# Designed miniproteins, single chains, continued (2): the designs that were tried, part 95

Each design is a single chain, and the fold is of that chain. pLDDT is the mean over its residues in the fold that is shown.

## One batch from the design tools (miniprotein)

Design m7510
Fold by ESMFold2-Fast:
Parts: C-alpha cells; structure tokens; sequence
Structure m7510 (fold): chain A 74 residues (1-74)
C-alpha cells in the first residue's frame, strides 16, 4: 500500500534511500501501478550515486530499500 511505502521512507535514515522510495510512491500515485520494490531500490541506487556514494554503498542501500519495501507490502 502507499501508506506502508510512505512509512518505509520515514524510517530510512539515508536521504538517497528516502528520495528513491518517495520517487517510486510518486510514480505509483500518477500511474495507478502499485509501488514496486525493485523500482524503489533502483531509484535509491541512482540517487545515492548522484549524491556521491560509492557503487558498493549505493548497492547496499538499494538492497536495504528493496527488503524494507518487500516486507511492508506483504
């Protein structure tokens, strides 16, 4: 649900992870498609790299986002 995904964004400490989840929520609201964990994770990775994190740090952050969204949307 959108509410569950929004709660995940608030629980994340990293700004890039929060931005990725919020971008996925915005896409879901505009398209009517449910929030996809893979999309949220990929967006978090994108924002992390844009913010200057290493590829390894961005990948770890993306995996955390994917896991949290998957658990929230069960």
Amino acid sequence: SLEAAEKVAEELDDPSAQAGVRAAIAFSKRSGVPVDPETAANLARFFAIADGLSEEEAQKLAEEVRKKINEALK
Scores: mean pLDDT 83

Design m7511
Fold by ESMFold2-Fast:
Structure m7511 (fold): chain A 111 residues (1-111)
Amino acid sequence: MKKTAEGEAEPVKAKKNTKITVTLDSPLVAPEDATRITGKLEAEVKNAKKVKATLFASDGQPATVEKEVKDGKVTLEVTLENVKPGSRAALSLTVEGEGEIKKAKGTITIE
């Protein structure tokens, strides 16, 4: 069974030498036939060269990808495989330094 949840994060500005993270929690629970969770994150950021997306499952080790920002925008995709039934997922966007998150939209898909 395929389930999808979407979330949006409000603008957040980092102070110098501070790590800012916005988290999009999924209300979705992995069914017994779940094989993977995929998080897709679209973000608009200012004063950041790189962003990090981390996908958490409630009972597993997180998966992380980093990507360079182009023209203030970035799209990241993170996949967790061999997901345990009953797992809940959260997708986080992290910016370091003086970076600012203008907008972040996340989609979490369970397959």
Scores: mean pLDDT 69

Design m7513
Fold by ESMFold2-Fast:
Structure m7513 (fold): chain A 73 residues (1-73)
Amino acid sequence: SMSQQVQQNMQLGQQLSQQDPNVGQQYQQIINQGDHIGTVLGAQYAVDTNNNLNNINNFINTFNNHHNNILLG
């Protein structure tokens, strides 16, 4: 009974969780409440995280190219 968009965004959240353990931990905390609100918030978190991950990855790559002794992975 969730919208198809929310369901698709939850699937995105599961994929992102497998790629980034920190994202996965936060996503699991949100949806583990078992509430409809937790599900909707988890779906929104997945969309925001997906958008931010591309920006963060581009930022980290640019920063690493500029600074050759960064210990961030």
Scores: mean pLDDT 70

Design m7515
Fold by ESMFold2-Fast:
Structure m7515 (fold): chain A 97 residues (1-97)
Amino acid sequence: ASVEQLKKAKEAIEQLLKEGKIEIKKEGNTFTITSKGDPLAEATLERVAEVLSKTPYLEVKKEGDTFKVTSKLPKEIAEKAKNLLELLDLLIELLEK
């Protein structure tokens, strides 16, 4: 994925979180994104998941109504990201350099 696509995916995630249409939980180096049953939010998440799956250092897996995003970054760097948006910011900075 391009840096521009990754920035757009981050904006989509941030908007869905603000609207209460998704929930994101952190479990170690894995972020679990759950849809709250909005079909348009689910369609947006599928597009976001495709962008993230093509992003270096990220692994994305769909499990039912959830998407699991796992960071392949070194543990020390991954632990600095408190949430998915911070992780995406770190990846954007890394890929722009």
Scores: mean pLDDT 80

Design m7516
Fold by ESMFold2-Fast:
Structure m7516 (fold): chain A 72 residues (1-72)
Amino acid sequence: SKAAQLFSAGGILYSAGELEEAAKLYEEAAELVKDDPKEKALILKQLGKVYKELGKEKEAEKYYKKAKELES
């Protein structure tokens, strides 16, 4: 799927230290996932990690909270 491709590409950028670009791809992937709460939660957790590494603690917490809500 397009979401899976974007998630994989985001992971490659994350591993390369391209945090801002990784966040953009993860955000696009999360937006495309409407019908799979578990897949969306996984992507949102990765967004949380990226924003935490960018020093954006409030944004990271927001994404972690959204992921937790989808898993409950």
Scores: mean pLDDT 85

Design m7518
Fold by ESMFold2-Fast:
Structure m7518 (fold): chain A 68 residues (1-68)
Amino acid sequence: MVPVYDEVPDIPGAEVITIEKASEVKKIKKTDRPIVLVLKGELAKSAEELAEALRKQGFNVVAVVKEE
């Protein structure tokens, strides 16, 4: 289960990636750095499902931020 926040947590060395549109999900790269996903608008409603799907694909997603 990926932790869900309403603001960006202070995670040392994390890469913060803001996704405003579904098409921008392709910007997420596989990396050794922890990834914090900031999901805006409609994507915030499916934040947990998107984060778990990315983790199953091998992305190092450690936290999700919902910006409705």
Scores: mean pLDDT 76

Design m7519
Fold by ESMFold2-Fast:
Structure m7519 (fold): chain A 86 residues (1-86)
Amino acid sequence: LAAEIDKLIDEIRALARRELNPTAAAMLEALLDRARQAVADRDVGTLEGVREALETLAEMYKESHPELAEALRRLAELLGRYIAEL
């Protein structure tokens, strides 16, 4: 599960760099770095906050960047599963 999360984070970073302006991509990269750290630290509170932020971003991007939105939704789902296994 952690390996799947890491792979999906790298995929989202690639999509963000391709599809978003540099400022939006950097902001998303900061959120993904927070997710990685929270997974390493087993910080459930931070993981829940990140999951909610990812779901919000997926909804915002669903019309303009559907591939990115789908990847964000999948990451939120994997983080929810990771939290449930802690």
Scores: mean pLDDT 83

Design m7520
Fold by ESMFold2-Fast:
Structure m7520 (fold): chain A 74 residues (1-74)
Amino acid sequence: SVTLEDLVKMAVNLIKQGVDPEAVTRSILMSAKFLGFSDEQLREMAEKLVKEGVDPSVAEDALQQVLAGINPFG
């Protein structure tokens, strides 16, 4: 199974390769939500990404968008 650590490492590698940090942060948090990670775990992922160099405002905006995200199944 994919772990929180695996997703953080994937995001960090994409950012190091020059992919936009906002897009990567949003995508990885959304993927974690769909995989069933809790809101607390999503916050931990955002904190880890900030420690890896993501702008705190970008990480918080992405986190809030994902937490408020539309559930397509209701």
Scores: mean pLDDT 80

Design m7521
Fold by ESMFold2-Fast:
Structure m7521 (fold): chain A 107 residues (1-107)
Amino acid sequence: MEELRKKAEELIKKARQALANGDYETAVKLAREAIKLDPENPEAYLLLAQAYLNMGKYDEAIEAARKAMEVLGEDDPRVLQLLGLAYKKMGKEEEADEAFKKATEIR
């Protein structure tokens, strides 16, 4: 279990670097591989959501963000910010505003 978690962490680090470089397809691939090795790591789902959001795949971004919240077991301001941005890009202003408001209310 520990070796799989370390390998997943390395893939997550590479996925973040790919995302920062604008290589969204590589970020998606690496994040998915990390999820296969450690499905309980919310960071992999967050990276997947961020990559999909940048690719304009808003439905996939929302699905990945919701899975990150499920793994965390609670509302996370990073996840809520991603959901808000995805909803805003889709023209769902009311859902976007609600998500952003929740993100600012979390301590």
Scores: mean pLDDT 84

Design m7522
Fold by ESMFold2-Fast:
Structure m7522 (fold): chain A 68 residues (1-68)
Amino acid sequence: AKEALIEKVRETIRQLIELARKGKKIYEETGDEGIKRGAEMTLKGARSLAETIGDEESLKEVEELEAE
């Protein structure tokens, strides 16, 4: 039960990271500041979830995207 829940949270983190990557790319193409803010908030959500479940791999990926 716990393992299945953690796996679903990891899937959610990955989806948030992918959504943030797409948002950053759209911002680079359009200059839309609202899209940029949305991507940054999405990454903060992914970070919070990764910290909660102790997912060091996802946390590192979020930190790499935040540094870009």
Scores: mean pLDDT 81

Design m7523
Fold by ESMFold2-Fast:
Structure m7523 (fold): chain A 69 residues (1-69)
Amino acid sequence: EREEVAEKLRETAKILEEKFDPTRLTATAILVASLDDEEMIKLVLEGIKAADAGDLKKAAEYFRKAAEV
């Protein structure tokens, strides 16, 4: 359900602000992919790119934006 995925996106964003957690990042990405929501998927991919580049604050912002879609 979209609400469950939005909650996971907010949880992932909060964790990313504190530390890099690749396991939770991957789990959240899989959940988002299952929704077939193109806009939410695009925002999550941007968040993953930011996290991979070491910008955890920007990654958290993208995950929060995805939760608001």
Scores: mean pLDDT 77

Design m7525
Fold by ESMFold2-Fast:
Structure m7525 (fold): chain A 60 residues (1-60)
Amino acid sequence: MEKEKELLKEAEEKLKAGESVLVSEDTPEKVKKKIKEIAKKAGFGVLEKSQVAPPEPAPA
């Protein structure tokens, strides 16, 4: 319950700083939805690991 509020605040603060927000798969979908709405209003995108990245080329 409170952890979800913390995640939302962190996302808002990062967006204020002009940083991209990276959402973990462990993050509840309800929180992801809220973060996306905040980012959408701010004109920024929310990044999910499962959506974006090509695999890392090098170990370590």
Scores: mean pLDDT 65

Design m7526
Fold by ESMFold2-Fast:
Structure m7526 (fold): chain A 70 residues (1-70)
Amino acid sequence: IDEIKKELEKLFEELIEHAKAKGDQGTVDFIEKMKKRILSMLETLDENQAKRLLEAVKKTIEKLKELLDK
């Protein structure tokens, strides 16, 4: 779980920095709120559930990054 938490934090940090570089403060605020909510949810999950959440979040972040590049 600690490894999954670190990976999630890194993924969100990369996305936040990307959004900051684009100058979109609204998107930065949205991502920061999402990060806090996801990390809070992670505390209630078992390792298998946490791995599934990580997979879903990775997919979502990739999609958001693509959208942000437009």
Scores: mean pLDDT 77

Design m7527
Fold by ESMFold2-Fast:
Structure m7527 (fold): chain A 64 residues (1-64)
Amino acid sequence: SKAEELKEKAIELARKGEFEEAEKILKELEEWYKKGEISKEFLLETEVEVGIEQLKLAVEKVTK
């Protein structure tokens, strides 16, 4: 689905350190949730996965 495609793209962008681009996609998914196109669970899972990738990069920078 389009929502699943956006989820994967946001996670990949976060993994690459492209935080502004990942945030733009999260805002798009938030709008899809408001329109009833995706569940709150899907939105939260995506936000958590993006946050985990961002945290991994932050930890790596301070531990190396």
Scores: mean pLDDT 81

Design m7528
Fold by ESMFold2-Fast:
Structure m7528 (fold): chain A 108 residues (1-108)
Amino acid sequence: KKLENLLEGQRHLAEGMRAYEKGDYEAAAQHFERAVKYFEEALGEDHPLVADAYYNLGKVYKKLGDTEKAIEYFKKAIRAYEKVWEETGDPEYRERVEKLKAEIDELK
């Protein structure tokens, strides 16, 4: 179950990234939403892979002009990265949080 969910999450993340690069932001959003679901089921909400999927979903909604959803998903990514920083002490996650806070401020 966990390995199957991880594999499906990775597949959807990769397909979402390919759709994003092609400018198919609607398809990218659908794939990133599936990636979030699979990673959450496998790893819980506070895992770096879940945070990365939330970040990609925020990016795609920004491209679609859905500023409210973009901010929502960036905030979810921030919460997950903050939890990872609390657990690991890795300053890279704190840097990601600060960059995302700045990106949200630019959208407001």
Scores: mean pLDDT 86

Design m7529
Fold by ESMFold2-Fast:
Structure m7529 (fold): chain A 71 residues (1-71)
Amino acid sequence: SAGQEQVLADARQLLALAKASGNAEAEEHARKALEHAEEAVRAYQAGDWEQARAHLGKALEHARKAVEALK
C-alpha cells in the first residue's frame, strides 16, 4: 500500500541524511529505524498486527534519536 511505501521511503531518506551529515550516532539510529520499519511492513503484510505495532514503535523511537543527534 502507499502508506507502507511512504514509511520505507521516509526511513531511507532519514538514513541518507544521517550518512551525509557524518554523524555516526545519527547514522546508527537511522539505520535501526529503517530495520524496524522494514520488519513492521513485513509483519503488517503477514497480518501480525501486534508485531507490526511493536516494530513501528521501535522505528519511531530510533528515528527520533537520529533527528535529535542531528541537532
Scores: mean pLDDT 86

Design m7530
Fold by ESMFold2-Fast:
Structure m7530 (fold): chain A 60 residues (1-60)
Amino acid sequence: SEAIERVENLVTAAASGKLSPEEAAKKIAEVSGADAEELKRLLEEGRYGEAGRLGISHAP
């Protein structure tokens, strides 16, 4: 799924500091339909694997 690949790339960008947690969470939510606030919380806490799983589980 292209949506899954986009979620993985956005999580990687957040983990590498290329995107802020807020911007990454917004983009992952737009792609997947997952909750932006929960994604932001996970990314701010450095829980990148959990943020990725949440995004992927909601991806079309």
Scores: mean pLDDT 85

Design m7531
Fold by ESMFold2-Fast:
Structure m7531 (fold): chain A 89 residues (1-89)
Amino acid sequence: AERHKRAGEIFDRMAEELPSASPLERDIMTSMAIMYLTVEALAAEREGDLATAAFYREAADRIAEAAEAGDVEALAEELRRIGEAERAA
C-alpha cells in the first residue's frame, strides 16, 4: 500500500539523518517512530494479525531501549529495519 511505502521512506530518512541530529531532534524522531509503530500494532491487533502486531510492538520496544541507552547506532539500525519491512509491505 502507498501508506506503507511512504512510511518506509520516512523511516529510511530518519535513519540517515539520526547520526547528525541534535539530542532534541533524536527525541522527536524516536517519539514519532514509537507513535507510528504503536498505532500500526493496534490496527494489526484489531484485525487479528498477531504476527504483524508483535513485529510492531517489538520494534517499538527496541527503539525505546536504544534511545534510553543513548545508542545512536542501534537506534538508526532499528529505524532502517522498520523502513525495509514497510517498503516490502
Scores: mean pLDDT 85

Design m7532
Fold by ESMFold2-Fast:
Structure m7532 (fold): chain A 89 residues (1-89)
Amino acid sequence: MELDPEELEERLEEEIREAEEALKRGDLIKAAEEYAEAALLAAALGKWEEALEYLRKAAELAREAGDEELAKGLEERLRYLEEKARAAA
């Protein structure tokens, strides 16, 4: 599949907005899911620091919501993303 950088940037901005809207509503699980998607998009764009920050926020929100399964999954993704970012540096 062809990845358009402009489309990825627009989607990243959209996911961040959706995460912020979910936080305003108190929907911690939805906010965690949106930040996790933002992290994947940021990583696809090579924005490793932003990707790590979004994924840390996602994991924290999942823990605050009491969703242990989601939090563990996001923490695992964070560890893998940190290793990839170090390899890309």
Scores: mean pLDDT 84

Design m7533
Fold by ESMFold2-Fast:
Structure m7533 (fold): chain A 78 residues (1-78)
Amino acid sequence: SEVERLRLELEILEGIALLSLGVAKVTNDKEFALEQLERYLERARELLEEARRLGDEELAERAERLIEKLEREIEEIR
């Protein structure tokens, strides 16, 4: 189903984003790290719109939390 696909994509994105945040904190290549995090932020926003379209409040809330976390962490790295 579309909901199951979206859930899997969000779980994968959450995992990759958390790993990338960890790398960003120790890397000397801040520009590359920020570019990657900004791409994940854009994808998280796309998944939020899909969750809203499907009416899945739980997935929408998860995507919103990921967006808030990424926006905060990107500002802290800048």
Scores: mean pLDDT 86

Design m7534
Fold by ESMFold2-Fast:
Order: sequence, then structure tokens, then C-alpha cells
Structure m7534 (fold): chain A 95 residues (1-95)
Amino acid sequence: SPEEERLKRILEEIKAIVEEHLKNAQKSGDKESVKILQEALKLIDEALKNPTVESVRKLIERLDELARKSKNPKTRFLLESIIGILEIYLVELEK
């Protein structure tokens, strides 16, 4: 559906952002951020396999849990930022 294609595009965009931050965390030796960002990528990939509003809402909840567990403010800010992007897209789809 057009809705699923739009959700897939935003999920692919946030995946690319998370992958870039994962590479930076690996280079800096931030092992905790590496684990958190790897988990975030797995959650995004799960949503990409079934890109529905329900899957994205579940992704938001699980990313929020990861953000709360993150000790690195940069990693927390990244996860909070992608949650905000996803929430805005869900609101736009309801119009």
C-alpha cells in the first residue's frame, strides 16, 4: 500500500542514520553504545519486514526503552530524535 511504502522509506532513512552512529561508536570503543545501536538496528529491521503503523508504534516503544538504558547522552539523543521523526510521520499519515 502507499502507506507501507512511505513507512518503509522512513524506516530505511533512520536505519542509515543508526548505521552511521554505530560505525562511530565502534571506532570510539564505546561497547555499550555498540550493543544498544545493534539492538536498535534489529528492531528497525523487524519493522521493515512488516512496515505497518502498529509495527512502527511497537518500534517507538522499544527504542524508548533502549534510550532510557543508554548511558551515553549522544546515543540517547539519537534514539530520542528518531522516535520524534517516527511520531511525526505517524501523525502525517493520519491526515
Scores: mean pLDDT 88

Design m7535
Fold by ESMFold2-Fast:
Structure m7535 (fold): chain A 66 residues (1-66)
Amino acid sequence: FQKEQDEISRNLTKFSKLMEKDPELAREIGLLLSGDKKSAEKGIELAEKYDPEAGKYVREAVKLME
């Protein structure tokens, strides 16, 4: 439980750092990730379109949340 939460936080922190130049989009993606599975998929897609590395970190976080 705690280890998974730490890994989720680590991935989301890396995503946030990559998105620091667009904090509004980062906020929107964060809201999508906290929604249902369909919303989380849209959040991953938006992150990947912005930066493939950001998408990678978001995808890993979502996988751990499932």
Scores: mean pLDDT 77

Design m7537
Fold by ESMFold2-Fast:
Structure m7537 (fold): chain A 58 residues (1-58)
Amino acid sequence: LEEEAKKLGVPPELLVISVKDALEAGATEEQVAESISESTGVPLEEALKAVRAAVEAA
């Protein structure tokens, strides 16, 4: 989680909250990862790892 959040340039707490909010709003993990990838410029694969780490830390 901390490593994934650092790669995205965001605090781990913000990553967890943002992912939870998006999933609660009806987004899929893949859709959240695509949004992160577009916003940060990281590859989709890295964004998916960050989303999964945030879900596991919740």
Scores: mean pLDDT 78

Design m7538
Fold by ESMFold2-Fast:
Structure m7538 (fold): chain A 92 residues (1-92)
Amino acid sequence: SLLEQVMKRLKEKFDAALEKYKSLTTVEEYIEAAKKSKDPVERAVLYTKAGLLLFEQATPDSPELRAQGAEYFTLAAKYYEIAREEILKELL
């Protein structure tokens, strides 16, 4: 099935990106790496990591950290969609 092939390739690229950037630990490092990458899978992974760290750091008294994390999740979703479309085009 085409959908299963797209999801499998996307998962493999996602896992490779996680391994490639495994040593990064801060929001700033993830954002800098995302801006320098031309790969939409890498950008999606890095923005997701940045958003997760911001949500982990957020307290009830820091709504701005949650808002910033949500913005990075929105960027991650955009780059996931671009990556999915590129994989689909390669398989067609």
Scores: mean pLDDT 86

Design m7539
Fold by ESMFold2-Fast:
Structure m7539 (fold): chain A 67 residues (1-67)
Amino acid sequence: SSHLEELRERVLKVLAENPEGLTASQLAEKLGVAETTVRSILGSLLADGEVVYRFDPEKKVFVYSLA
């Protein structure tokens, strides 16, 4: 849907403004949407090769950034 496409673009824009990377929780806070919604969008963006992730072993979280 157009709303889902709009959310994808907002995620990409926020990641571009935060080149150090963000967790799904931080993205949810910045976008004002549920973390489950963010994780769904991130999965779609990962499948399309538009974002990458790394595991932070100290914080035990995944950090997402633009590919």
Scores: mean pLDDT 86

Design m7540
Fold by ESMFold2-Fast:
Structure m7540 (fold): chain A 82 residues (1-82)
Amino acid sequence: MPAFPGPTRLVTEEEAAEIKSLYPEADIEAGDPGLATSTREEKLEIARQAAELYKLAQENEGRKGAVYYTAYGILVAALRFA
């Protein structure tokens, strides 16, 4: 059986409400599983992409920055489980 490293972090009701308030098109609900089932290598590569996009979010203040920050917040959470 494949390994299941780390706990499964579910999206909280507060997080889902905030995301849906900002991006109603985002199909993110409370209780949604994160990327906890990803392999460690995949999580590390995702971490590199997330770090780059986090920097872009900082450089792009406002709407674009918020979009990237919100989208990659989930990837950063998955990294913390790896």
Scores: mean pLDDT 56

Design m7541
Fold by ESMFold2-Fast:
Structure m7541 (fold): chain A 91 residues (1-91)
Amino acid sequence: MREEIDEYVEGFKIGVEAARRAEQLILEGKSPEDAVKEAVEFIKKKAKNKTQLLGAADGLYVMATLARSAGHQEIAEALEKAADEVRKLAE
């Protein structure tokens, strides 16, 4: 249980980092589709197992919720799409 929690937390941190990268790309004028692709590829490179992928998807969803609450709807939708793609990789 402890080891699985630690793996999930590591994945969550990877997801949050991927979300921040995607947000920065959109703010710099890259398309939401390019930002989604970069976030998913970043997570694929960093996540080592299914538990980390699930954590990363949840990290992306949390960051999407925060972006939406801040009025950044385009960023929120991109992060949700990236989260859905990462979650599917864990299945």
Scores: mean pLDDT 86

Design m7542
Fold by ESMFold2-Fast:
Structure m7542 (fold): chain A 65 residues (1-65)
Amino acid sequence: SEEQKKLLKAILPKLSPIAQRVAEYLIENLGKPVSGEDIAKALGISLSTVVKALNEIIEKLKEYL
């Protein structure tokens, strides 16, 4: 979980503003089961926006694999 937190923090400045908010929520909730619907409700955005943000985060994380 600490390594996941470091990776998410490292990509934060490389993400769009909405993807940064999603990544910050993921960092705050590391080790907890979090669904796309949970993120959508917490941030007040659509599930489709969450999916797009998560895809952006995954693509940025692939640069560190």
Scores: mean pLDDT 83

Design m7543
Fold by ESMFold2-Fast:
Structure m7543 (fold): chain A 77 residues (1-77)
Amino acid sequence: MELRERAERLLEEARRLFREGDYEGAARKAEEAARLAREAGDRGLEAQAWALLSAAYHMLGDDEKAYEAAAEAERLA
């Protein structure tokens, strides 16, 4: 499976977990999606993954990690 396709699938799974209230699971999948999107050179997909990771960290109460992830998403947009 190509890196980009795998990143897209992980991001979809992360969004599903986020909607279900599994913020820890969403963060793990979004982090892997961001890494694979970066390796694939897909800045837009990487930005989406960082944005979801930021939202997940915010729900978990990790404000510092949420801010750092949001900054990465903005840098890539």
Scores: mean pLDDT 87

Design m7544
Fold by ESMFold2-Fast:
Structure m7544 (fold): chain A 76 residues (1-76)
Amino acid sequence: KEEEIKKLKEEIKKLEEKIKKLEEEIKELEKELEKATDPARYAALSIRIVGLEFEIELYKKKIEKLKKKIKELEAE
């Protein structure tokens, strides 16, 4: 059980690193969005940002499930 908990914690850490990378990509795209004067470019950047935010949401939900699993293992 201890080894299993360690593996789950390592998995969470990797997902948190992925989230940080996606957050950095969003910040870069937001800067481009502020400078966008072309409606087509604005739309494309907005769609990309929404897509990355959705991906972050999925990783956060995965982390939440892993944390719950750790709690269950720690309780027993």
Scores: mean pLDDT 84

